# Designs tried in a protein design run: designed miniproteins, single chains, continued (3). Part 92

Each design is a single chain, and the fold is of that chain. pLDDT is the mean over its residues in the fold that is shown.

## One batch from the design tools (miniprotein)

Design m11190
Fold by ESMFold2-Fast:
Structure m11190 (fold): chain A 61 residues (1-61)
Amino acid sequence: SEADISAFFQEVFAAADAGTPIEELLAKARAFLESQGLPQDEVDLYVRGLEFLLRQRRAAA
């Protein structure tokens, strides 16, 4: 569900703040979104958006 996706991304941002590598977080996000039954184009869009946000967050730190 959309709420489950939102909760997962909150956990991803918390893990990023704790120092988890971006590549590990992106792999977990892809696996999670695929497990939710999202179409591949939506999975790719979410993962690319997350990568952009995580890299911006790390560059600002």
Scores: mean pLDDT 81

Design m11191
Fold by ESMFold2-Fast:
Structure m11191 (fold): chain A 70 residues (1-70)
Amino acid sequence: DKMREELLRQSIEELEKRAKESKDPVEKNALKKIIEHMRRTGKPYRVEIGYETTPNGNKVLVIRLEPVPV
């Protein structure tokens, strides 16, 4: 499906751009693994990325993957 392939390509391109712009090596590595997963499965995902600060002052990276139904 050309639409699915185009959505996959666009999603990967956006994630690669975000990984290049990120200053956090943990985020960069996580995004690379997500991109590899998307390439391996051929399935596009919507990716939400955020940080949560724990009561101890530690920042944790939170990533949510949602499959695109195509």
Scores: mean pLDDT 77

Design m11192
Fold by ESMFold2-Fast:
Structure m11192 (fold): chain A 61 residues (1-61)
Amino acid sequence: SELDEQLARHAAGLVEQKYRHLYPDAEIEVETVGTDAVRVTITEGDETRVEEVAIADVPHL
């Protein structure tokens, strides 16, 4: 639904803010995976890590 899509976008913004705070010198990219998860790509120099955060685990509700 449109509400689930809005919630996913909001969650992605919160996840991006958290990861930028934790890794201030890293390149952070976030994308929504459907309406269930956010994928975070963290690039520090020559190292790239990918993490997935469930939207249900994002503390905004």
Scores: mean pLDDT 80

Design m11193
Fold by ESMFold2-Fast:
Order: sequence, then C-alpha cells, then structure tokens
Structure m11193 (fold): chain A 85 residues (1-85)
Amino acid sequence: MAEKVLEEIKKNIEEMKQKLAAMPSLDFEQRQAVTLDILIKAAESYRKARELMANGVKVQEARKLATEAMEIATDMIIAVLRAER
C-alpha cells in the first residue's frame, strides 16, 4: 500500500534528523555507525519514493520526501567532511 510506504519514508526521515542532530555529541566510532545508518536510510527512502513516482502514485508527496531524504544525507556528508581534522 502506498500509504504504508509513505509512512515508512517519513519515519526514516524523522530518524535521520534525530541521528544527525545527535552526531556532534558522539565519538568517532559512533559517528561512523550513524553516518552509515543515515546513508542507508536515505538510499532506501529515495528508492521507495522513486518507485511510487514511477507508478504514478502520490507523485508530489513522494518527490517531496525523496528530496528531504537526499538533503539530510547531503547535509550529513558535508558536516562529516568539515568536522574532519
């Protein structure tokens, strides 16, 4: 069901935002684990949203969620690179 897929994507986005906000308080090993988790969640969310768009289902909402997921992943990558010693 499209509604379930959208709910899963929204949940992933919320989790990614929480993890990104907590990242400055984490040690190096924890930051690596969180970085990978955010990237995986972003990739899965993008894939699911693209599938909905390809099938003409909830296209506008799916596009918005795909964009949000990619923006969070991009912000995280930039933050990690800039925090590098």
Scores: mean pLDDT 80

Design m11194
Fold by ESMFold2-Fast:
Structure m11194 (fold): chain A 74 residues (1-74)
Amino acid sequence: SMEERNKALRELGRQIGEAARKLIAGEISWEEFEEIAREKLAGMQKLFPEHAELLTRLYEHELREARRLYEEAQ
């Protein structure tokens, strides 16, 4: 159902956010974060294949923001 897909999408987003928090805190490397984010993006695209391109663009935007915050934390 759409409700179940939306719930799964929110959970994947939460997991990316937690990985970003760990990255900024120095608990994981940039490489580890990028791998996690890529895996979660693939999960999101499986839930909403009709929005795969939009999800990729949002992922790229979030990676740029995470990188900016990561560099500021160094």
Scores: mean pLDDT 85

Design m11195
Fold by ESMFold2-Fast:
Structure m11195 (fold): chain A 81 residues (1-81)
Amino acid sequence: MEQLEAFLKGYEEYKKYGEKAFSEEELKYFKEYSKGVDLEEELKRLKEIKEKLEKGEEIGLSLEELELLGKMLGYLEDLLK
């Protein structure tokens, strides 16, 4: 429950504010990370994390990390349209 709420909080913040949902440090980190990663595979991975959380599975990540992943899901969905 707490992990799903953190993920969805991040996702909804991105839907409401776009790139402004990220801190300057988070956005810089994500843009650098994205240069070395297949963005379609990353989008699939983030969707799988969301589905696991919705099923009540625990993910071995902090609430802060899950909130960031929720923001990343929203960003990648918009980028890959």
Scores: mean pLDDT 80

Design m11196
Fold by ESMFold2-Fast:
Structure m11196 (fold): chain A 93 residues (1-93)
Amino acid sequence: SLEEALKLLEEAKKLVENAKSVEDLEKAIEKIAEAISKLFGDKEVGEDIKNKLKVLLERIGKSEEGLKEFAKEMLEMIETEIKKIKELIKELE
């Protein structure tokens, strides 16, 4: 459901905004993956995105600067998707 995907992305946004650790960002990644799976009706797409984001986090999240950069990129991506979904929901009702 679009509304469920939107809620998951809004939860992911809050997790990223308040992230203090790699574990916080991993929780956000899981919420993003679940939202993507619901949007596409394909669990494998969400799992692939989750794995790719986790690998990227492991690579660049080794420093505080890298962790902040990753969080910034995730936040921008999440906000873009939230806007797209809200526009789509508005067009449907």
Scores: mean pLDDT 81

Design m11197
Fold by ESMFold2-Fast:
Structure m11197 (fold): chain A 65 residues (1-65)
Amino acid sequence: EEDAEFVASAARTLVNAGVSPEAIAQAVKQVADYLGVDPEKAIEAVRANPALTPEQKEAIEKALR
């Protein structure tokens, strides 16, 4: 979905800015909630994002669940 892709794009931008994994997770959750993105779709978009480290993906998935 377009909104899930936007959530993944936002996470990539925060990674490039050097934001901590916990802060990225909170920001992604807030954006997903604001846009009404299903948590599972947001998690799939995060998993598909090659710019995120395994640690960042784990933190974001935990925050979205």
Scores: mean pLDDT 73

Design m11198
Fold by ESMFold2-Fast:
Structure m11198 (fold): chain A 83 residues (1-83)
Amino acid sequence: GELDKLIAEAKEKLEKTDDPIAKQGYEQVIKAAEALRKGDKLEAEIHLGMALISAGVLKLIGDEEKAEEIFELVDRLEQLMAS
């Protein structure tokens, strides 16, 4: 399903990045998606909030591309939570 694809994409990005802030962002996206698979929307929202903090830091230090990738994963997961 879409959730499994999102987890696979986030894990691939995590494996391919050397940036510790981006790694934290991808790890939080994975945790949010796994929480959603369990039906725990509150846990998913907490981890999405943490992913957004990582993306915000990346944007502040000028890594717009990695920030946008994390924002896109968060948006995709929020859409899955709303459906």
Scores: mean pLDDT 87

Design m11199
Fold by ESMFold2-Fast:
Structure m11199 (fold): chain A 95 residues (1-95)
Amino acid sequence: DPEKLQLLQQKLQEGEERLRKQGWEFSIEYDEENKRLTVRFVSPSGGVGEVSLYGEPNFDNWVLLTGLALGLASDDEEARERLREEALKLGYTVH
């Protein structure tokens, strides 16, 4: 859905600026040869969330991957453990 992709791009740009101003770091990498999408977040407190998905990227997987990586970088250890288990169950690679 092109309209959803445009909305996602706009919201990601807004979120990126806000998060960087708050001391968050993030990177998004697509390895075309290995068909691997990797999203990494580093919180201001040094928490790290890094998640990879293999295959062709789609909107729903992109949203889930980004949300999982951001959540895994949170200071909530119980929430991080729960999200890690769910990500692995869904076939994502968690670092």
Scores: mean pLDDT 74

Design m11200
Fold by ESMFold2-Fast:
Structure m11200 (fold): chain A 63 residues (1-63)
Amino acid sequence: KKEKMRSIADVIVELFKREGERRGLTKEEIYERAVKAVKDLADYYGFSEEERDELIAYVKEKI
């Protein structure tokens, strides 16, 4: 489960970095959008608060 969660987060980070750089977004804007996407995804998959917070922390580290 943890490995799958991180794989999903890695894809989100890569997509938002690539799209954000293409659009000329700031690091803060990319970060905000990626965190929102992770929160939406965690809600969709029914992740716990702890699992959601772990994903958010992972995304923060990668951006």
Scores: mean pLDDT 77

Design m11201
Fold by ESMFold2-Fast:
Structure m11201 (fold): chain A 77 residues (1-77)
Amino acid sequence: MEKELEELREQMEEEYKYKKPVKETELLKKILEVLKKGQEWLENQDEEKEEKARELGELYEAGKMTLEEFIDKLIEL
């Protein structure tokens, strides 16, 4: 899973470099930061942060928070 997060981050960075609307840049940067933090959590075996991230995902899927709030809360972990 750590390798998968790293590969996903690299793919998103490469695709965005070639097919970029500038207007999506801030959201993409936040998504890349979340992926980087997820990789760090897995490397450090921080199960508590992963569990909190899942709970935030459930709240987002239930429509109880916006995508931007969800990403910001994940970055705060």
Scores: mean pLDDT 69

Design m11202
Fold by ESMFold2-Fast:
Structure m11202 (fold): chain A 56 residues (1-56)
Amino acid sequence: SRLDRLIAILEVLDPEVKGNLSLSNINTVAAAFDLPALSQAEVDEVRARLLARKAA
């Protein structure tokens, strides 16, 4: 899915998930990779999934 692609990009750029996972920062990364802008709910899902992957 689109979110899976963005999560893969974010894991490559910030594997330790130390960066600010704000709506603005995530959408800046999405725009840089020609992905459509995310809603707040989609950003919250991306953040939750990145943190879950780091915890596993």
Scores: mean pLDDT 78

Design m11203
Fold by ESMFold2-Fast:
Structure m11203 (fold): chain A 65 residues (1-65)
Amino acid sequence: SALQEKARAVAEANREVILQQGGLELGVPAEEVKVEIEVTETNLVVTSTAGEKKVVRTIPLSQVG
C-alpha cells in the first residue's frame, strides 16, 4: 500500500524526534529510549520503551504526513 510505504518513510525520517518525544513521555533521556516502528494495514504503531516503562502510540495511516 502506498499509504503504508509513506507512513514508514515518514516515521523513519522522524526517528530522532520520536526518540525525543518517547523520552519526554517516559521521563528518561532520549538515549535510553528504544523505538519500534510497525505499519499495519490501517495504523502506524510506534512503541517507545525504557527499562520497564513502555508507551505505545497508534496513528491512523490517513493522519500520517
Scores: mean pLDDT 80

Design m11204
Fold by ESMFold2-Fast:
Structure m11204 (fold): chain A 66 residues (1-66)
Amino acid sequence: DAKELADAFKETTLERLKEVDSAYLEKELSREEVEKLVDFVADLLKKNPDATADEINEAIEKKLKE
């Protein structure tokens, strides 16, 4: 269950990153960087378990624009 959720977030995160900047994924963003983003989302959910998918996606977008 939790592993399925983590896998879904990883796939969603990859799709979001491709939509934001596909060149960035090929040039800079390694598997390790993606794992850091997944950890970021997990930490976000730990702090706010009621966070919606939209709020999580917005946080990822802001993180990537840093």
Scores: mean pLDDT 61

Design m11205
Fold by ESMFold2-Fast:
Structure m11205 (fold): chain A 94 residues (1-94)
Amino acid sequence: SELDKAEALLLQAMLLLREATADHPELAARLDAIVAETSARIRALKEANASDAELIGEYRAALGRLVALAEEHAAEVPQEVRDRLRAIAAEVDA
């Protein structure tokens, strides 16, 4: 389903960025904060019986935050990783 695809894409992006930020504790902490906030928002939406479209919207927003974090820290996050994150984010709308 589109929802399962969005969830899988977010997981892929999160794991990729965690690997890229393993040697950068401040950046890793910012990533963990985004993950925690996203998890809380998704949980609240599910408890409110939100639509698949609303859930997909939240996963899309989270992917955008991960891309923004990586681009903001281009000195620490390799170009290859940033390119892959953008590709993953684009796939949610494909």
Scores: mean pLDDT 88

Design m11206
Fold by ESMFold2-Fast:
Structure m11206 (fold): chain A 87 residues (1-87)
Amino acid sequence: AYRLLVSGVSRDRANVEAFRAELEAWAAADPGVLRVEHAITEFEGEYVLTVLVTAESLEAAEEMLRRIRELAERHGVEVTGVHIEEV
C-alpha cells in the first residue's frame, strides 16, 4: 500500500472546510481509496489542512494527488507539502 500526505493552507476557514467536505465525499465514492484522515489547525491567522490518504497502489496514490490538487485549486487552498511513501 502507499501513503499520501498533503498539506494545504488558506486564510479563509470556509475554503478549507469546503475542500475537506468535497474530499470526504470524493473518497467515499472511490474504491481505490483505502483510508482518508484529515485535520484542520489554526496557526497565526492561517488554516492548515493536513490530509493523509492510504492507497492500494502508487498509481492510485498519484491519481489521488491529482484530484486533491484540483480540489485545492477549486477551493482556494494552497498546497504547501506533498509526500508519497510505500507502506
Scores: mean pLDDT 81

Design m11207
Fold by ESMFold2-Fast:
Structure m11207 (fold): chain A 77 residues (1-77)
Amino acid sequence: ADRALVDRNLEIIKEAALKLGATEEQVQAIYDEARALYDAGAPPEQVIIRAFKLAAEAAGVSEVELADTVARIINER
């Protein structure tokens, strides 16, 4: 289910960005924009990629650093 895929990825991206120094306000704004884009008919993969890039920018880190943090969160299940 596309909605579940988007929500799952956005939750992990949000957690990773917060761990790297993004504020709750910044990650909530990114999350809300991503959901609005999906609801407007944007493809799930494009929504997730955009949110990931914005989250890295908000945290002040590279996309590589955000990806490493996402991988750690997934492994910490």
Scores: mean pLDDT 82

Design m11208
Fold by ESMFold2-Fast:
Structure m11208 (fold): chain A 98 residues (1-98)
Amino acid sequence: SVTVSESGGGTYPAGSTVTLTTTATGSGRVLGFVWLRDGREPPPRWELVDTSSTSATLTLTNLKPEDTGVYTSVVVYEDADGRVGLAVGSGVQLTVVD
């Protein structure tokens, strides 16, 4: 099984840059990561997504109040039997203030 853990949340003023990080741990082979905001796809806004086999980052620049929300990561992984599974993180709260 695979577990994911997110970090980098908090409260930031508008115009800031933030990097959210997720790390996958466990015995599965990571196939990819997806970031969600409030359970939906994040808007394609000033984001850079870098991925490796065990981690991913989401960098948001020029933060706006509408970027506020709970950011969760979903990892798609392959188990030892070749079966595809999903692991969902608990999320991090991002709050953007004017």
Scores: mean pLDDT 78

Design m11209
Fold by ESMFold2-Fast:
Structure m11209 (fold): chain A 55 residues (1-55)
Amino acid sequence: ATPEEIEADLQQVYQQEYQNTFEAFTAIGFPEHLARPMAQTSADLTVEARRKQLA
């Protein structure tokens, strides 16, 4: 894959993981203000793990 294709894939992975994590946290009663940074952290870690797998 090209670097551009990899970055596009990683952006999609970030968006999906952010959304899934945010929804999961809010569904179990986490307030939005806490769910947002948790979702962002989870998405960042997921993207970093995928970058390492692709390297």
Scores: mean pLDDT 82

Design m11210
Fold by ESMFold2-Fast:
Structure m11210 (fold): chain A 85 residues (1-85)
Amino acid sequence: SFEELKKEIERITEEALKKMEAEKDVKEAERIFTEAVRRILELMDEGRETLSDEQYGELAALVDEGIRRLTEKLEEKKKEAEKQK
């Protein structure tokens, strides 16, 4: 359902952010990022088949925000790693 897809995308985003925050290895943080984005995009593709245009638009906005937050966290981790070395 739409609510299930929305909750799952939010859950994936929050779990990935927590894992990336705790991760010391930038390459592992990149792996977590890549896997989270892949899973989110798979859910978006599933939503295209089942959701109304309005619901899909709302889901797309959540995905865009989630990927933005994940991207910012990855860039933060990269900059912090460079700063420490």
Scores: mean pLDDT 83

Design m11211
Fold by ESMFold2-Fast:
Structure m11211 (fold): chain A 90 residues (1-90)
Amino acid sequence: MKEKAIKLLREAAEIARRVADETGNPLARQAVEEMEKAIEALEKGDYEAALEHLSRAVNLMTEAVRVDPRLEPALRKALEAYSLVSQLLG
């Protein structure tokens, strides 16, 4: 579960970073930062911190998708990762 969540977040961050680099979208850039913090928390086994950063990333991505629909796959991956991490907490 943890390894799958990390993989999904890395894929989501790669998509969001590409869009941020091409467009200068600050919401996409902030979402990448939150996804990277979530990955760090997951690697440390801090699932509560990971879920907090994932929640912020999902909120940022939800707003960013309204401007750039190319972020939809990244949002879906972040939501799946959120679901997986939530299951690890109980």
Scores: mean pLDDT 87

Design m11212
Fold by ESMFold2-Fast:
Order: C-alpha cells, then sequence, then structure tokens
Structure m11212 (fold): chain A 95 residues (1-95)
C-alpha cells in the first residue's frame, strides 16, 4: 500500500542519514569505531534489501551496535535516528 511505501522510504532516508553521519564520525576517531560503523551500515543495507520484518530486525541490531560503539553525543544522535527508522518500519509491519 501507499502508506507502507511512505513509511519504508522515510525509514530508509533516516537510516541512510544515520549511517553517513556515523561513518564520517568514525573516520575521524578510530579504526575500531570505523569497523563498528561498517558492521552497522551492512546490517542496514541487508535489512532494506529484505522484507519489512527483516528490515526491522536488522535496524534493531544496528541500533544496538551504535549504542555500544561509543558514549558520545554524535553516536547518540545516530542511535536516535536509527530508533526512529525502526519505529517507522514497525508501524509499516502493522499495516
Amino acid sequence: SKEVLELEEKAQELAKEAMQKLMEYAEKKSEELKKKAEEAAKLVTEGFLGDLKEAVEKVKEAVEIAKKAEEDKEVKEVAEKLEKARDLLEEAVKL
């Protein structure tokens, strides 16, 4: 339905913005954080290539990686964007 597609598109844009910000931040900080950012980005990409349920599951995993990667404001903003993407995907699953 149109509503499902609009929620998926909004979730994908938020996840893309979050991953771009995380990758840019990680490049300036450490190799360890860069590896965590790449792992989260891979999960997001795989999720959005799958069905809605897979997207929810993979984005949830990316949120946990972001939250554990570093206790910094920049990474917290990334986690918040991913949580919003997760919530939109969970709403799409209910439609």
Scores: mean pLDDT 81

Design m11213
Fold by ESMFold2-Fast:
Structure m11213 (fold): chain A 64 residues (1-64)
Amino acid sequence: SELEEVIRKLKEEIDRFNKELEKQKAYDDEMNANKTAGDAQAAAVRASYEKEIENLKKKLEELK
C-alpha cells in the first residue's frame, strides 16, 4: 500500500512538472519581445524542470 502511494505521488509530481514546463514554454512564446534575455532565463527554468522530472523518473525506477 505505501509503495503504491509513493509511486502514485511520484507520477503526480512528474505530471505537475510537465504541466509547469508546458506553461513556461507557452509564456516564453507570448513574451517573445525580449528574445535574448528571455531565452537564457527560460532555458534555465526549463532545464530545472527537466532535471527534476528525470530525478523523479529515477526514483520511480528504483522502486521497481
Scores: mean pLDDT 77

Design m11214
Fold by ESMFold2-Fast:
Structure m11214 (fold): chain A 68 residues (1-68)
Amino acid sequence: MDEINRRIIGEVGRLVLAGVPPEEAYDKLTVPEKDIEKAFGTDPRSAVRTIASRLRSLPEDRVRRIIA
């Protein structure tokens, strides 16, 4: 996995664990929009929302293991 993909998933996972809604996750990321586009395509906000929603549906312990 690219370092950028790992960083994005890590940040999204931490935001989910902190109780941030999937809709707000993109605006809280420190990764530049162009790098997110490069990793997930031209709709980076939608891609991040989808990842956040999927992570939010998992048990907290599973999310912690994914982002470790």
Scores: mean pLDDT 79

Design m11215
Fold by ESMFold2-Fast:
Structure m11215 (fold): chain A 90 residues (1-90)
Amino acid sequence: MKKKIITDEQAELLRKAFEEADKDGDGTVPLSDFAEALEKLVREGKLKLTDEQRNALSEAIREADKDGKGYLTKEEFDELIARLTGKPLK
């Protein structure tokens, strides 16, 4: 099984970033909008990630967007969070 990489607190911040970037409420988020939301949280000191966590997040995003479509669906995002937290989604 995959090791828990990020904390539940960090996962909640990632979910907030996704929700903020999902302006249409359709469950799809451009990677650029998601990246901007994450950068804002990091700059404000709300989201603190180690180099290991940052690398794992980058790899998970790349795996989720393997088709190169430039956006994440809610389903892909949920899989990404489950992968990083080492827990199945409810």
Scores: mean pLDDT 74

Design m11216
Fold by ESMFold2-Fast:
Structure m11216 (fold): chain A 63 residues (1-63)
Amino acid sequence: SEKEELIEKVRERREAFRDTNPSLAESLDLAIEKAEKLPEQQAVELYRQTLRASDIAAERLAA
């Protein structure tokens, strides 16, 4: 499902930030935990927002 595909992407982002930005990695873990308690539609939206925010944060860290 789309939810499963998005959670996999969030987990990949978490792993990428584990050593470089532990606070961001923790935020990604909290987003996954929060999304598991939400209806599927809201969980999908939260994952999309989380991925967008993590992409922006990664770009800023590279700058």
Scores: mean pLDDT 76

Design m11217
Fold by ESMFold2-Fast:
Structure m11217 (fold): chain A 90 residues (1-90)
Amino acid sequence: MEAEEYAKKGEEAEKKGEYLEAALYYKKAIELLEPTPSEKLALYQVNLAKALFKTGHEALKKEAERLLEKAVERFPENEEVQKAYEEFKK
């Protein structure tokens, strides 16, 4: 299965409110794109972080913040990554 197919399944899980399942699909999409930096990789990392925050679990929210910190370091000029980090740091 291609990275884009896993990302699509993550989006479908998010629409159903299944945020933990969405996070697992986004993790798989990210694994398939690593280690090469790309706009899709940055987007999927943002989607993963958003899904983790939406679970409402404090440990997963901390994981999401840590992932966004690493994403900002890796994609410092990516506006979506920067906006996600600032939005969820509160």
Scores: mean pLDDT 81

Design m11218
Fold by ESMFold2-Fast:
Structure m11218 (fold): chain A 92 residues (1-92)
Amino acid sequence: GITSAVGVGLLFMGALLDGEELEVRREGDTVTFVIRNASSTGIAAAESLARLTRDSGGQAELRRSGDTVTLVLRDARGAARFAADQAELLSR
């Protein structure tokens, strides 16, 4: 629910405060998150948002390369969309 979306937003906030870099790109119904210098908090944020998206009927792909985490969301709905929108605002 919305409480889970708020929790995911707080994890992204924590990752940014720990010096991680968050980049968000939006193309139609596809949202891509790139976390550089990802800590355990940043990884947990990406994994939580991926699970929330899949649980809502959307699609989520999580990729890791060194300390960079890439999360691609398609058709995020409800709580997952809210969490994605909050993370995008934090990337500004």
Scores: mean pLDDT 74

Design m11219
Fold by ESMFold2-Fast:
Structure m11219 (fold): chain A 98 residues (1-98)
Amino acid sequence: SAADQQALSASMELLSSYGVIGGKVERGEMSPDQARKEIQQEVDKVKQKLDADLSKKIEEEEAKLLKEIEKSTTGQQVKDLIDKFSFKVQDIVNDYLS
């Protein structure tokens, strides 16, 4: 469906952005605070392209990610958290499309 195509497109855009953010943080090119802001902005963009239920699930997982990033002291810790969140987003989208 058009909604399924939009969900796939939006999720791929989000995952691509998270890969870039995670890589920058790991290399010390971006602080944890900057990564937190960038993550929030990218999720806000894709929420507008998703249905309310899917958007809510992604937003709830994002809130957990942002809390854990606030507790992080190294770029590697932030990168690992972003990778785990990316996996959860993939699971949420797969469940939505099933």
Scores: mean pLDDT 81

Design m11220
Fold by ESMFold2-Fast:
Structure m11220 (fold): chain A 127 residues (1-127)
Amino acid sequence: SKEEQIEKLKEIFERMIAVARAMAEDPDASTAEIAERLGLSVKTVSRQMRVLQAIMNDDLDDPRISKEIQEWLKSLPEELRRRISEALRELVRAIARNDREAAERTLRELEELFREALEYIVKKIEG
């Protein structure tokens, strides 16, 4: 149903943010350690990391990303997708500098951008 699609999409966006936050809080953490901290499987964390990397690199045709996620990302306005990609690159730069305050500010920006993305996709599913 449309309601089930929306709920699944919300869960995916929440997991993407949670993984990005975990990476920012402990840059040295392994995928397994992040999975344990978040109560997720290693496979789920690895998949979310690939999605984040694909968005950051604007590689939405990466076959390692599910077709459903590819379609959602491609449905976003180009400007919104570009803003998300830039914010993810900024997060990676902040992490590389060990700048926790900059990483936290960028994570808040990403949360807002992902909220806008979710609202946009939800409207398309409902309309």
Scores: mean pLDDT 83

Design m11221
Fold by ESMFold2-Fast:
Structure m11221 (fold): chain A 82 residues (1-82)
Amino acid sequence: AAQATITVTATGGVVSSRTVAVADAPEAVAAGLRNIAEADPGGSAKVTVTGDGLTPAAEARIRAAAEEARKQGVDVEVTLTT
């Protein structure tokens, strides 16, 4: 099955790094960004998703999770590497 490694980095360093199925990648990104919004309101986050087989649908959902976090005041940068 296609897998993706997701690294979420806040101002203080790496908050989480997980390898998940591509279908689970959007929820893993959303969870990581939610943790940053809770711990550091108005902070910044970088999300790196590395994996083969990222579909356009999975990419769109990952970007939607980042936009949700931006609405909560987190400055989010997303990097997708396939």
Scores: mean pLDDT 77

Design m11222
Fold by ESMFold2-Fast:
Structure m11222 (fold): chain A 73 residues (1-73)
Amino acid sequence: GAEFAREAARAAAEASGGVMSAEHAEQLAEGLAGGGLATPEAAREVGERARRAGGRLSAEEAAEALAEAAAAG
């Protein structure tokens, strides 16, 4: 779960120029939660983390946030 989420988030951020918006990070985390790979609470925390970072996450920050969300499910 966590390794898949990390690679998926990194690839998504890289496709967007190496940066993922808070909205996209939250949507990806919600997708993981809908698939049973994360809790809804962990998915919400990904969005809040991105907003605290100024509304954007680097590819590595996105990868770690999504991996942590998947590990919590």
Scores: mean pLDDT 78

Design m11223
Fold by ESMFold2-Fast:
Structure m11223 (fold): chain A 78 residues (1-78)
Amino acid sequence: MEEKLKQALYDFIYEGKPLGEALVKYGLATPEQAAEIERRILEENKPLGDALVEAGLATPEQAKKLEEDIRSGKIEKP
């Protein structure tokens, strides 16, 4: 799993930072890409992992593991 992606998701899940802002903060997405990712998740009900894979931020295997870690509360503190 990419370290910066884990950091961004920790900020989103545990610090309450908007997902798009966290992705931009760690240089993982442009503001435009971040807005599109959030739109797909919130308005199109796309799973988080699928949205990340479509944006090129994670492989399908990384996305699956990441969704499992989020669901089980195993995302590491930075």
Scores: mean pLDDT 73

Design m11224
Fold by ESMFold2-Fast:
Structure m11224 (fold): chain A 108 residues (1-108)
Amino acid sequence: MKAVEVLEKFREFVLANPEATRARIEYRTRVEDGKEKIELKITVFDAQDRLIGEFEAKDDDLEEVIKAAREKYGAPDLFDYLTLLLREVAEAGRLTRVEFHADLPPPP
């Protein structure tokens, strides 16, 4: 799954699921073959810390994610895109807590 698809599926999922209480957003950027790549993982939990949704992109182009951020939200980077998206879902009464982690993959 591409990072843009992960972000949109995450948005759709939390808006459709009133039990969505906490999200963990984990991302890492790297340079591979002279191009910036992103790994993105989003995990969604309910009020009992049960995993209810998981979305992952392991090999995507950071440039495409930044382009989508500018086109959809006018955001200059991924962090601003995430901030605006999270504001939208919070205004809908979803996600009382969001955690950001750099350094994918997380420990098992």
Scores: mean pLDDT 74

Design m11225
Fold by ESMFold2-Fast:
Structure m11225 (fold): chain A 59 residues (1-59)
Amino acid sequence: MSREELLEKAAEKLGVSKETVERMVAGAVSLGFSEEEALRMLVEDPEKFHREGVRRGLA
């Protein structure tokens, strides 16, 4: 799946704009995730994305 397709699916799933998803991905990358990992988590398991973000931010 292309990066743009993942962005679109994440935006639809979360009910936010693609620009918001781009910012969320940038935040995850700053915490040590790859862009692909962040996008996959947002599409496949947004709860995991939230948990991992909190875990890395709290560590």
Scores: mean pLDDT 76

